# Ledger of designs, part 16: designed miniproteins, single chains, continued (4)

Each design is a single chain, and the fold is of that chain. pLDDT is the mean over its residues in the fold that is shown.

## One batch from the design tools (miniprotein)

Design m12522
Fold by ESMFold2-Fast:
Structure m12522 (fold): chain A 58 residues (1-58)
Amino acid sequence: GDRAAALAAATALLRQARDQEELNAAGRKAYDLVVTEYGFDDEEADAVVAEAAIRAQS
């Protein structure tokens, strides 16, 4: 579904980060992507990006 696709895209962006500065930038890009391309609201986008960050760090 849309959430699974958004989560996968956000996770891929965050996995590309090599340091904390890149991770912060990727987090902002992932948030914007989830809101603008997948149509989630702020609360849902925060949840997706947070879950993506955990998955990317695993």
Scores: mean pLDDT 81

Design m12523
Fold by ESMFold2-Fast:
Structure m12523 (fold): chain A 69 residues (1-69)
Amino acid sequence: LPDSAFDAPLANAAPEDKAAGYAALARAVERQAELVPLYQDPSLSEAERERIIAELRALDEEVRRIGGP
């Protein structure tokens, strides 16, 4: 997805809110990139796998919240 699509909801936000939005988006994307290879590790316990799935879902919601619909 184009970066502009994620920035659109922040276009008219205060500078501090816009900066916070970009920082949150960057952290969410970074965390998703960390979790995907961990999720693919067959040595994970079921509890760890469930936690990773829950965190990925929360991060997806966060990215959608910041980037719009």
Scores: mean pLDDT 69

Design m12524
Fold by ESMFold2-Fast:
Structure m12524 (fold): chain A 70 residues (1-70)
Amino acid sequence: ALEEEARRIIDETVKELSKYLTPEQVERVRAILERTARSLLEQVKKGLLTPEQALQQLRDFAESVLKLAK
């Protein structure tokens, strides 16, 4: 569910980034995205964010990273 959707966003973002970044840079960005997703999921569990808000924040962050890499 929510964790699966977060993983999909990360995997799709990393796949696109691999066209513009080295494998080492892609690995570093994946780690950042995974930590961000984990933090957002914790906020959902604490009732600070809805699942929809958490996924939207992850998508916005991923899009910003993609724009900077291009």
Scores: mean pLDDT 86

Design m12525
Fold by ESMFold2-Fast:
Structure m12525 (fold): chain A 106 residues (1-106)
Amino acid sequence: MKLTMPVSDLFLLLVEKAEEAGLPKEKLAEMLERLLEALREPVEEAMAARRAGDLEAAREHLEEAARNAAKTTKEIFETEFGLEVTIEIVGVDAENVSATLRVEIK
């Protein structure tokens, strides 16, 4: 499976895969919290930099958020679903505080 998606859609991807695997709601909540925790600090830093008009710093923090999200999602897929996943950062948008990923599930 090959998908191009915003980082925010990783939460939906985890929900879909947890439902397919029949995982309990408590386990899904733990996985979603892990992804949220990986994003929280760099996204807050990106938003602060953008408000200050520092789009370069905002972009750097968004790149960190995307790397953290990719790493955390890959670890969850390998550990919880037994699936190999490759995730590549396609780009970041500092003005809209967003990042886009290419996800391949094998």
Scores: mean pLDDT 87

Design m12526
Fold by ESMFold2-Fast:
Structure m12526 (fold): chain A 111 residues (1-111)
Amino acid sequence: MAPGVRAIEIEIDGKRGLLLRVEGAFDAAQAEALVEAVRANPEAEHIVVDLTHATSVDDAGIAAIAEAYRIAQSRGAEFTVLVPSSLAPTVVPALVAAGVPAESIVVVPTA
């Protein structure tokens, strides 16, 4: 399967949401696409980064999520990162160290 970031417009409790689904390796190329998708959707009131289909997240991916969080915060938008339990031990501490608050990170049990 080709790696990619898919931007899906959704509605959450009557608000405009943006679901950014990461598939495969979340590397520098996908990291750039994620940030561009966030910037392209300034009307989104809730931004959700879905890593449940990601196979890996490198330093560029962590930096991109932190940048997406900063953009969301500057707009007053809500921000959530869905992290699969398989990646949580490495990804969660890295996101917190990069400035993403723990309350924005949700660990999803993917057995």
Scores: mean pLDDT 82

Design m12527
Fold by ESMFold2-Fast:
Structure m12527 (fold): chain A 85 residues (1-85)
Amino acid sequence: SSGQNRQIIGDVEDLVRGAILEIKQGADPKEILDFIRDYLRGQGFSDEDIEKILEVLERYFNGEISEQEALEKVREIVQKHLDSQ
């Protein structure tokens, strides 16, 4: 349903915002990315979509994109996944 899709998008955005905050505070990016991978698999995301989201986060912690750009790209990936269901 539309409401369920909005909740999933919000939940993933909150997860990514939390991950970015942890990385800014000196957390190990590998441990954070592993946690996100496991979470997204639990939510029924494909390996392809999971790797796209993880690549966005890796680009963020490498300084290639801003936090806002990372969140926008993740939202687009999640929305496309949900629209294909």
Scores: mean pLDDT 82

Design m12528
Fold by ESMFold2-Fast:
Structure m12528 (fold): chain A 101 residues (1-101)
Amino acid sequence: KREEFEKELEEESINIIKKVLEDKSAKIDIDDFKLLLQYLALGASEEELEKLEKIVKPYAKLAYKEGYLDSEKFLEFIEKIKKELPGSEIEKRLEELLNKV
């Protein structure tokens, strides 16, 4: 049950990343963004989660205001994770998603 949920979360996250990489006009709605964040947070430490929350905060505010996050802002978010959370479980999961697209 848990393993099935984690696999479904991974598959949905791959689809979100693929959509953004294939289409520069792609828009990520709030639900898709939340789902991706759930996947990236799996296995993360409390310290990594606190850092992720700080990175997420401006993008979450923008997504709530506009109803979506555009591809440009989403790619900025990805680059911030790589820069601010190097070697984290979060970055590792992000790299695994990018390799599967």
Scores: mean pLDDT 83

Design m12529
Fold by ESMFold2-Fast:
Structure m12529 (fold): chain A 89 residues (1-89)
Amino acid sequence: AMAAERAARAQAHLDAMELAVNSIKELYEKAKKGTPEEQKEYVAQIEAALDGVRTHAARAVADSGDPETQARADKLVEEAEKLYEEAKK
């Protein structure tokens, strides 16, 4: 029971990360098409969303320490960080 409950919580955090990364992708596209002023605002929003992705990653790994959960969390953090760095250019 406890292991299944922890796996379900880890999956919920991974799902939340995927939703946050999708939001970051939308903000990135807006930053890319916006004015310099709008780009600055969207970059700040991406930074806040990235903090959320990192928080969910830590919680997913805490609930399920298996290598697959760690790898999935790391990949989503890497994708979010890459979008943030690209948006600042």
Scores: mean pLDDT 85

Design m12530
Fold by ESMFold2-Fast:
Structure m12530 (fold): chain A 100 residues (1-100)
Amino acid sequence: SIEELRERLEELQEEVGELVEEAYRILTDSSLSPAEKIARLEEIRERLEEIREEVKKLLDEAQKSGDKELIAEAKRLLQNVENAIAFIDEQIAALRAKAA
């Protein structure tokens, strides 16, 4: 249903926010080596990729429903997930440069 699609998009949006907050905690944790930070960020990146694939499927379902607001919400979440992945990739690259 449209309601179930909306609820799932909201759940995924909350999870993306939590994963981004966790990434910031990892980046600022002085007890972690650059290699340990990379390993933890790669785990977050893998989960974000899973979320990205689920959001793409939800966007397809939203498009089939014809609900313009739901389509807009799914597109916004997809962009937020892609931005989060790009941020993690940049941070991993920076940490790899420091770990060499």
Scores: mean pLDDT 90

Design m12531
Fold by ESMFold2-Fast:
Structure m12531 (fold): chain A 84 residues (1-84)
Amino acid sequence: MMSLEEEIGEILRLIGLELDVLSSTDVEEQKRAIEEIREIALSTDSERVKRFAVRVLRRLIAESTDPEVVELAREALREVEEAL
């Protein structure tokens, strides 16, 4: 299983990526951050990291105003939930 230090590192990165999406006005930057969240969630061995990513993606769906960004986040959420 993943080390506690690696798990904390991935959670901190997910927090940073959530903030990048919420603070950006560039749709391509927002999409890139969501894709990185998806990649971390799908590659991690940690169920805690995956569950945290699910929570992040749900917040981004609720708070994002761009329909393309929301749709990408919904697709990422589906893939991560299927991996749980």
Scores: mean pLDDT 85

Design m12532
Fold by ESMFold2-Fast:
Structure m12532 (fold): chain A 63 residues (1-63)
Amino acid sequence: SVELVREAAKRAGLSQEAIDAAVKAVRLNPNITEEELKAALLLYTSADQADAFLAALRELERE
């Protein structure tokens, strides 16, 4: 969900531009893969930050 994406991005310390990009990517493609989402994020943030975001998203989806 968009709420989980925003929360994961905040936990990972993403910039507002990267948060907006992640939200937009998920809204345009609700079936987006982690690989596709990471590729979109790499335009706005580092690989370490993108990996932290995906790890936070997985944790939130388990809760």
Scores: mean pLDDT 83

Design m12533
Fold by ESMFold2-Fast:
Structure m12533 (fold): chain A 88 residues (1-88)
Amino acid sequence: MVPEEEIFKRLEKEVTEAIRKLGEEEGLSEEEIERRVKNYVGLAHSIATLMRTVMPELMTEEGVEEYVESLTRRLVERARQEIRLRKE
């Protein structure tokens, strides 16, 4: 079973990179990007902790990579929607 610390490390890296890229594409300031990175990384960690409790079978070595990618995609989609709503 993959340790929680390793899952958190992967989520922090993937979510940080994805949110920074989205923020740059959407023309956000560095301050707005930094705030979102902090918030979405925190949210990802909370969701991962809950998932380890509810569905530990998804946190195998094979499942963790797919889970990290899936969660990162969902968080990016949510961030994109939130950013666009603020522009309207």
Scores: mean pLDDT 80

Design m12534
Fold by ESMFold2-Fast:
Structure m12534 (fold): chain A 89 residues (1-89)
Amino acid sequence: MTPEEKAKKRIDEIKARLEAGELTPVEAFNELARIAMEYIKETKDPEKKKKIVELLQNAADEIGRAESPEELREIVLKTYDELKKILDE
């Protein structure tokens, strides 16, 4: 299994747990960030590393500005979608 395939499987599991109500949006974001940071240590692609760091920094800032639980959930789901896109490149 490639580092990309492993990371994708793990973030898909986090999304499923968020949708099942097993994780709060903040808990889901923290798990996505942890998985992404572990992937950064394994990948040799400097562009993917940069994109992931920028994505996580932007998402954390948006989460800090979120005014509702619904907005927070949307930010986390968007972060999942963008992270999955980076892993597919």
Scores: mean pLDDT 86

Design m12535
Fold by ESMFold2-Fast:
Parts: C-alpha cells; structure tokens; sequence
Structure m12535 (fold): chain A 109 residues (1-109)
C-alpha cells in the first residue's frame, strides 16, 4: 500500500512541475490540465491511505504539501488568466484541492 501511495505522490509531483513550466510559458490551459491530473493522483493516494486504520503521518504530510502546491498554482492561474473559462477552471481546481486538504486534516492525529 505505501509503495502505491508513493507512486501516486511522485506522479503528482511530476505533473505539478509540468504545470509550473506551462504557467511560465503562459499556457494556462495545459497548466490546469496537468494540475487536474495531479489532483486525481493525490485523490487516489488519499483513497488508499484511508483504507489504513493507522495511516502514515509522513505520507499524510507529503500529500498535504502536494495538494497545497496544486492549490497555490491553480490560484496563480486564476489571478493571471484573462479568459473566463480558464478562470472558472482554476477556481474549480482550487476548491477541489481545498476539499482534499480538509480530508487529509481529518486523518492527521
């Protein structure tokens, strides 16, 4: 289980880096697509982690860090984008990342 969780976190981190590069190029649509994929991988990691009655606090912290980075980058796209479709997509991803962070907070004790 821990290995599969780490694989999803690593894939999310790769996608987050790709999103950061897309943002630097002004390619906000590609950035949001990559952030959406990253968030799906983080959700898969959370779903596996929730099956453990005593989840790893280290893995929870790694998931929180990655989800927070998705939130930060989605908010950056929201502020820098000029078209309504891209802004609305960025808002949606920001809210999804916040939801994931709330679920992770419930596991942290």
Amino acid sequence: MAEKIREHIEKARELIKEAEEAIKKGDFKTALDKLGEALRHLQKALDILKQDPNPSQELIDELIAAAERVRELAMKVMKEAEDLETILRAIGLTLSAIGLLFELDLLKK
Scores: mean pLDDT 87

Design m12536
Fold by ESMFold2-Fast:
Structure m12536 (fold): chain A 90 residues (1-90)
Amino acid sequence: MSFIERIIEALKKADPNKDGKISFEDLRKALRDVVGIVGPLLDLFLNYIDTNNDGYITKEDLPNFIKALEKLFHVKLTDEQIKEIEEILK
């Protein structure tokens, strides 16, 4: 499974009821457990995402989420992967 596929799996695990709101606590746990991102790198990643500073990742945080993945992990997402993440975040 690719790195991005594991990220998508972590997002789905963090929002099992599909309400479109993922708390940073649930996201942190899922990223640690599914992807293996831990420590200061995880904190830096989450800080890049939270544009509205409300403690939740939502659809409005999607552009920063993609930028954080590309900058911190040196990955490039496909349009199909971006769309799948957008559908999770609602």
Scores: mean pLDDT 75

Design m12537
Fold by ESMFold2-Fast:
Formats: C-alpha cells, sequence, structure tokens
Structure m12537 (fold): chain A 89 residues (1-89)
C-alpha cells in the first residue's frame, strides 16, 4: 500500500514532466493545454493524499513549478496562476 502510493506519486511526476516538455515544444493545442492544466489541478489533492515522502514532495513541487512556468511562457497565465496557488498550500 505505502510502496504502491509512492510509485503512483512517481508516475504522476513523470507524466507531469513529459506533458511540460510537450507544452514547451509546442506539441499541444490551446484546448489540450487547458484540459491538461484542469486535470492536474483536480488530481493534485488526490496525489497529496498518497502522502509522498519529503524527497518526492520536493520533486512534485519542482515539477509543478516548471509546468506553471511553461504555461506562462505559452500565454496561459490564468492556468499558471491556478497551479502556483496549489504550491502555497
Amino acid sequence: SEKENQERVELFIKDLKEVTKLIENGELSDEEIKQVAERIIGLYPQVLSLKPSPELLKELKKALKEFADALKKRGFEEEAEKILELLKK
């Protein structure tokens, strides 16, 4: 259970990093970017409920910040602000 929960957090971080690269490379449409941002915002409380280790929590927060930075660079400032608000909690 605990090991499975940490593996689920690692998979979320990996997927988040991959989608961030797709946004940076211009491989996603505006609609796809908005849908991905909404999904990540919705999933984040569930990911935190898995109680990531301090190391994974640090990596998760870094990956979310990089995702928000990519959104902002692509002109999705509202979505970026919503992601950054998650990091303040």
Scores: mean pLDDT 87

Design m12538
Fold by ESMFold2-Fast:
Structure m12538 (fold): chain A 65 residues (1-65)
Amino acid sequence: DAKEALKEALKLTEKGEDPGKAFGEAARGLSDDEAAEASAAFAEGAEKLKTKDPVEALREGIKIA
């Protein structure tokens, strides 16, 4: 689901992978609707925190999803 994909993207990003690539890999098994939900939660997390840090945005996105 969207929340699990965000958790996987966070793990990959914390291990040093590019955030966009990490998100793409984590979303590979999702339906279009689930991928859209994950993407929206990530974007909402970044906007809510006014952050440039993708790790902070992903953590907040997990709470929103």
Scores: mean pLDDT 78

Design m12539
Fold by ESMFold2-Fast:
Structure m12539 (fold): chain A 67 residues (1-67)
Amino acid sequence: SKEEALKAAEEFAQAQAEAVGRDRGLDGAEGSAEFVDENTIKLTAKAGDETYELTISVEDLLKGLEL
């Protein structure tokens, strides 16, 4: 479902934020995800002053996670 895709995207973004924070010794690792349209999710990973963004389709995300 779209709710499951969003939760999976948020968990993935959080894991990426924590990995960046760990690798660079930065605090405040935070991942988030939002729908930018009905088939597209924007992932945001933040650690310290660094921000990384990735746009992915819901279909590609679900296929990658085998959901």
Scores: mean pLDDT 76

Design m12540
Fold by ESMFold2-Fast:
Order: C-alpha cells, then structure tokens, then sequence
Structure m12540 (fold): chain A 71 residues (1-71)
C-alpha cells in the first residue's frame, strides 16, 4: 500500500545516487538484505514506523560505505 510507496521513495533517494553503486558491488553484509529480512520480522507496524526504519537504514549504509572502503 501507501506505506511501501513512501518508504521506497525515501530508500530510493538514499541509495539512488551516493550509495546505489556501493550496494551494487556489495555482497554479504548488505543493508539491502536487512530491509527485506526486517520486513518479515516486524510482525505489524504503522507507516510512520516503517518510514523511521528506512531513515535508520540510510545511516547504516553510511557506515557500510566506510566498511567497503576499509576492505
């Protein structure tokens, strides 16, 4: 529903330009995988909570970028 549209828009904005390339070449430790896994684990959440999760994922991706460069 609308929840996915809104969350996806935010997620895409975060990954579209700066992080998209990094995730494309990434492997095991991907925040992209966590997004999918967490969707099953969540049980039941409101649209607002999903939005906050997407924002948090963006911050984790910033950390992932550093990890990839360190590697």
Amino acid sequence: GSTETEAYSTYNSVTSEPIEGTLKLGKETLDDGITFEENEEEKTMSAKEVEEKVTKIGEKKAKYLEEVEKK
Scores: mean pLDDT 47

Design m12541
Fold by ESMFold2-Fast:
Structure m12541 (fold): chain A 86 residues (1-86)
Amino acid sequence: TAGALASYYAGRAALAAARGDVEEAERYGELAAKYGGEHGERAKEHAIRGAKAAQEGDSSLASGGAIGAVGGGIEAALAAGDPPLG
C-alpha cells in the first residue's frame, strides 16, 4: 500500500539523517513524498535538515530531523488507512 511504502521510505530517510547522509536522505525522502503526498514531503524536509545537521555535528537537530521524518511517515500511513467516504 502507498501509505506503508511512504512510512518505510520515511524510516530509511530518517536513518540516513541520523548518519549525516544527505544524498540518501534526499533519495528516500523523494520516495516518501511520492507515496505519502504532503505527509511524505514533510518527512523528506525533516530528513534532509537532519542529515545536514548531522554533518555539522549538531546531534540535537539531527535527532529532531530523524524524528520528524518518522512522524511524517506515520501520518502518511494513517491517512492511507482511511476508508473512502461514499
Scores: mean pLDDT 80

Design m12542
Fold by ESMFold2-Fast:
Structure m12542 (fold): chain A 74 residues (1-74)
Amino acid sequence: SREKLLKEAEAAVYALALATDYVIGKRSGLISPETLERLEKLLDEAFKAVQEGNVEKAKEIYDEARKLFDEARK
């Protein structure tokens, strides 16, 4: 259905934003390998949320990842 596709698209916006932030963060060299591993797990969870059309879960995962990015850049 169109409604399902729109939910998948909205969830994908959060997953792609996380993927973009991950690539930039990894390229910076300022994030520890342990934090990068946690971010990779969150990225995998975000793409699962996209497949499920779970916008709320994708946003929650993105918010969690943003906290890790903010802590890592201090």
Scores: mean pLDDT 85

Design m12543
Fold by ESMFold2-Fast:
Structure m12543 (fold): chain A 68 residues (1-68)
Amino acid sequence: MAAVQEAIATIQAEADRLLAEGKPADEIVSRISALGAEYAAQLPPEHRAELALGVTKVVGDALRRAEA
């Protein structure tokens, strides 16, 4: 549980950093997807669905904020 939430928090922090730097939405999505895949490889299979949902929400938030 905690490990998945820590991974999601780290991915969210990276997205926030890229948004603050003014990176385009496609670059942010690419970076977040790569980090999500890296964490998925390190997590037990039973936690990967929760990670995938968390990554999807981070991507959606980043796209919304980049379009504003």
Scores: mean pLDDT 80

Design m12544
Fold by ESMFold2-Fast:
Structure m12544 (fold): chain A 70 residues (1-70)
Amino acid sequence: MIGDISVQAGLDNGGDGTAGIEAGIEEAKKLGIEIDRFELTRLAYERGGTPFTGTYEYGSAIDEIVKKKL
């Protein structure tokens, strides 16, 4: 899943930062899906995630957005 790619990229970069977010957005774009960063951030924060500590929460939020736009 795209969320798995996002999580792996985040973990490979120390679990902090935006690397996982960028990887997930790029993979969704390959499917013709543009992710709204505001909606992504809102969904991730609802799950307790932040760009610095929410690698799994952002991955889950990316998958939810992609599933709704299929």
Scores: mean pLDDT 67

Design m12545
Fold by ESMFold2-Fast:
Order: C-alpha cells, then sequence, then structure tokens
Structure m12545 (fold): chain A 94 residues (1-94)
C-alpha cells in the first residue's frame, strides 16, 4: 500500500532526525491515517504554539521523505502538524 510505504519512510526519517523509534512509529501512523481520511485541519494548528526545535525536526524529516520518494513531496505542507503530533506523543511518555 502507498500508505504503508509512507509510514515506513516517515518513521525512518523521524528516527534519523532524533525522534525515538516508538514515538516515530506512533507519529507516522497517526499522520498517515489522518492523510488517508482527509482529516488534517491545518486551521487548528497554531505554529506559534509549536516548539521551534520540533518544527525544524519535522521539516528535516519531511525533506528526507521527499528526497527518497518524490511522490510524497506533498507532505512538506504538514510540517507544523507533524511537529504538534510529535509534541503530543512526547508528553504521553512522561
Amino acid sequence: SPYDELIRLLTEALVEVGIPKEIAENVAKKVVDDIRNASIDLTKVDPSKVSPELLKIAEEALRLVSERDPRYRFVKGFAEYIAKIIEEELKKKK
């Protein structure tokens, strides 16, 4: 499935940019499920409330995904959303 491929690519990219594997897998699955269901509402993402460091990490991971498979270049538009999901998953591990 193209969605299973995107989950693998996004998980690997997030791990490479320093996100722990278990968090990376949860983030990738959540993001790809939301893409599949067309349920990402970017108007509910406030970039000013997202950690600048997590935003940079998300942007770097999406660059790696886009470079490895150009079919997924569209995911670059979701950097702020991915950074928010990373922050939420990190808070659950506490």
Scores: mean pLDDT 80

Design m12546
Fold by ESMFold2-Fast:
Structure m12546 (fold): chain A 59 residues (1-59)
Amino acid sequence: STVEDLLKNPRKPSSNPEANKLFEEVGVLKTILSESPPTPQLEARLAEAEARLKEVANS
């Protein structure tokens, strides 16, 4: 499954603590962006966290 599919589903604990942490961070950032106007800093941070999560999930 893609990172987007994982983010749409309820969070499942993985054996990789970094993946769990990144998944949680992405969820928080998406919530902030849905409640507030997007800023370049928040968009960049979300993109970075999603990229890191994708790397860790594929490893």
Scores: mean pLDDT 71

Design m12547
Fold by ESMFold2-Fast:
Structure m12547 (fold): chain A 72 residues (1-72)
Amino acid sequence: MELREAILAEDEERAVALTRELALHDPERLDKIVAALIHEIRSPALRRAILEEIVRHSPHPRARAGARRLLA
C-alpha cells in the first residue's frame, strides 16, 4: 500500500509506518505527497500523526519546520 492510499483510507497505523519509511528512504516523494494531501486530511488525529513523523524523521529542515507550524 502506498502512503497516498493509506491516507485516503484513514489507516493511521499504515500511514505512520509509510511516512517514516519515506522520510528515511525517499524524502522528496514524502514532501510531494504531503504538499498534495496534508490540507485535505479531515481527521485531526491522522494529520497530527503524519506531521509528528515528519518532525521526528525527515532529513529536510524545511519539511520539519512546515510540519511544526501545522502542529501549532
Scores: mean pLDDT 83

Design m12548
Fold by ESMFold2-Fast:
Structure m12548 (fold): chain A 88 residues (1-88)
Amino acid sequence: SNSLDIEIERLEYEHNKYGKSYEEILKERAKAVEEASPDDKLKRALVYYELSRIAERLGLYDLAEELRKKAEELAGISVEELEKLLKE
């Protein structure tokens, strides 16, 4: 499995255990990184980018686009450049 497959399995676990929607879990993860890393825009950008990939894999295209735009805004660079930083 690639890293996205592992993250999808983790979302399925949280969905089944806590009854939260995938959208709710992804939004909670976004909020958590904002609270944990308020001074690290690049770290937050990388997390938003990863969350956007997870949302896209799940077919949550509107949320994926929102998260992708937030990642680009925080990083000040394109998603293509963020991908190079992640080495995925």
Scores: mean pLDDT 81

Design m12549
Fold by ESMFold2-Fast:
Structure m12549 (fold): chain A 61 residues (1-61)
Amino acid sequence: SKEENLVESSRGAAEALTRMQETTSGDQEATDRARARGEAMVKEAKEKAKKAREEKERREK
């Protein structure tokens, strides 16, 4: 679904960001920050998808 596409895209972006950081810096702290940022992106995408779905359902009830 559209919501699944948002989550999938965010996951791909998060993975790419983490891989790039590992290749570029070699710094564990920087890698940890990139990973946390990626997790935040996925969480935000899931929250947006959930909110949109609930809003649609509420309007139809």
Scores: mean pLDDT 72

Design m12550
Fold by ESMFold2-Fast:
Structure m12550 (fold): chain A 96 residues (1-96)
Amino acid sequence: SRQEIDALFDKGQEIMQQVATLEKQAMAKIKAGQDATPTLQELIELSEKGIAILDQAAKLGKGDSSIPIKYITKILFYKAVLGGSKVLAERMLERL
């Protein structure tokens, strides 16, 4: 249903905001010469959770002809953004 897709997308957006906060915290720790490992690990786990939620929202949208393609595209764009955050954090951990 549209309501279910909206609920999943809202949850995904909340996770994106949390990931952005963790990115700022990780950058601040690195700049201060502090161990960013726990923050980067939390960011990766949260990004994975957000990706799964947004993937589910997009799949439900694709199965419902009443859902605009633009909305599905927006959900997939947000999923791709979280994917980028995860990959960057993983690369940073490999270099610590």
Scores: mean pLDDT 90

Design m12551
Fold by ESMFold2-Fast:
Structure m12551 (fold): chain A 99 residues (1-99)
Amino acid sequence: ALTRLEVLPDNPSPAEMATDDTVVKVKITVESPEGVERFLRTAAGLPDEQARAVAARLKPGDVFEVEIRAGDTAENIGEKVLEALAKKLGISVEELRAL
């Protein structure tokens, strides 16, 4: 696709240039199973039984990464966390929700 590129200002603000497409990569480290259970219940909205089952499959020191974009809702962030966890565990999101 041919796009017309406009000449950038002599001293553009990096923050202004990144306002609409700002991507924040968040690394989440599992501190304890209890901490993950609390996080899953609060941030991802999982029922207690499912949050406990997922947390039981994680070990302290496990790391997973979530990509958050400007304009993501709390619900979108929760879904992205579930997708990252499912990938970390080697299962589908549907299998994770069925725990």
Scores: mean pLDDT 65

Design m12552
Fold by ESMFold2-Fast:
Structure m12552 (fold): chain A 63 residues (1-63)
Amino acid sequence: MSLADKIDEYMLKHKAFGEVITAREIAEALNVSVGAVRRALKELEKRGRVEHVPGKGYALTVP
């Protein structure tokens, strides 16, 4: 399972759709670097799984 897959699973379990989460919160929860989380979130954004919310973080787009 890739880091992107782990982040997707974490968000599905712990966040409602449309609820914003920061890369730092994910990094702390999964015990990984913020840089690694940001790269994985960009991959999930390309897949249409998450959207970037300027000044706030990221949110799930679809179930």
Scores: mean pLDDT 78

Design m12553
Fold by ESMFold2-Fast:
Structure m12553 (fold): chain A 61 residues (1-61)
Amino acid sequence: MKPVTKEQMIEEARKATDGDEEAVKVIERFLDKLDAGESLTPEERAELVEALRKYYEKKYG
């Protein structure tokens, strides 16, 4: 399976947040930390999970 690129994850984040630029900025920051070899904090991970949950609710709800 081909790994998801950072750019694809940012696009998914835009869909999940309904184009919320501030939320997309936060998610991009998370991806930057991972790309730098850092782990997400529990708070940052929770924010990412919330964004993904909203994406699925919008797509399937």
Scores: mean pLDDT 66

Design m12554
Fold by ESMFold2-Fast:
Structure m12554 (fold): chain A 74 residues (1-74)
Amino acid sequence: MSFAERLQRLYALLVELLDAHADASDEELREAGVAALTRELGIPEAAARNLLDAVLSEPDPAAFREGLRLAAAG
């Protein structure tokens, strides 16, 4: 899988996780996201946690989510 394909799959998984866990706590989303990223993309658990911490700390969640949807669709 190319780097671009891996990024697109990562963005698609993040969108899917955010949609599936819209009513979940940040902790629940982080746990589910780490499990999904490690299982689906083979990302090390520590790296997956760091990615989700960055996602959850976004100052404009709506703009960030829209950006992810566009990137996943690309």
Scores: mean pLDDT 75

Design m12555
Fold by ESMFold2-Fast:
Structure m12555 (fold): chain A 63 residues (1-63)
Amino acid sequence: KEEAKKKGREELRTGVPESMYAMIESIKKLEEKNGKYDKEEYERLMEIAKKSAEELEKAFEEE
């Protein structure tokens, strides 16, 4: 119960980065489910998603 208050603040601060990481995980699952994903393409997609998450995190921190 008390954890909800702390998590609420943490999720508000890391909510966007967390959701971006969730998107990265979704992309990973989609590629694995496909069964024929190109490791090179997959790594590029992961790198782009990760970079976007980092940028959003910095934007929130520096504001």
Scores: mean pLDDT 61

Design m12556
Fold by ESMFold2-Fast:
Structure m12556 (fold): chain A 70 residues (1-70)
Amino acid sequence: SPAAKRAYEEGIKRGTDVETAASHAASEAYRLGFATPEQAKRAASYGLEKGTNVEEAAKATADELDRLGA
């Protein structure tokens, strides 16, 4: 989805660790109006839990946003 793509790109660009990658990915989807606050929070939590590095966290957050219909 457009949300997943933009979330992934922002997470990679601004993420310095798992937490910041997941946070920036979710925040970008919310900022662009693709995700609700609840969807963004759930996606960030999933990315933080599943990701072991910046790329994995950003991807997990983006994939979860897509799964949630963002």
Scores: mean pLDDT 87

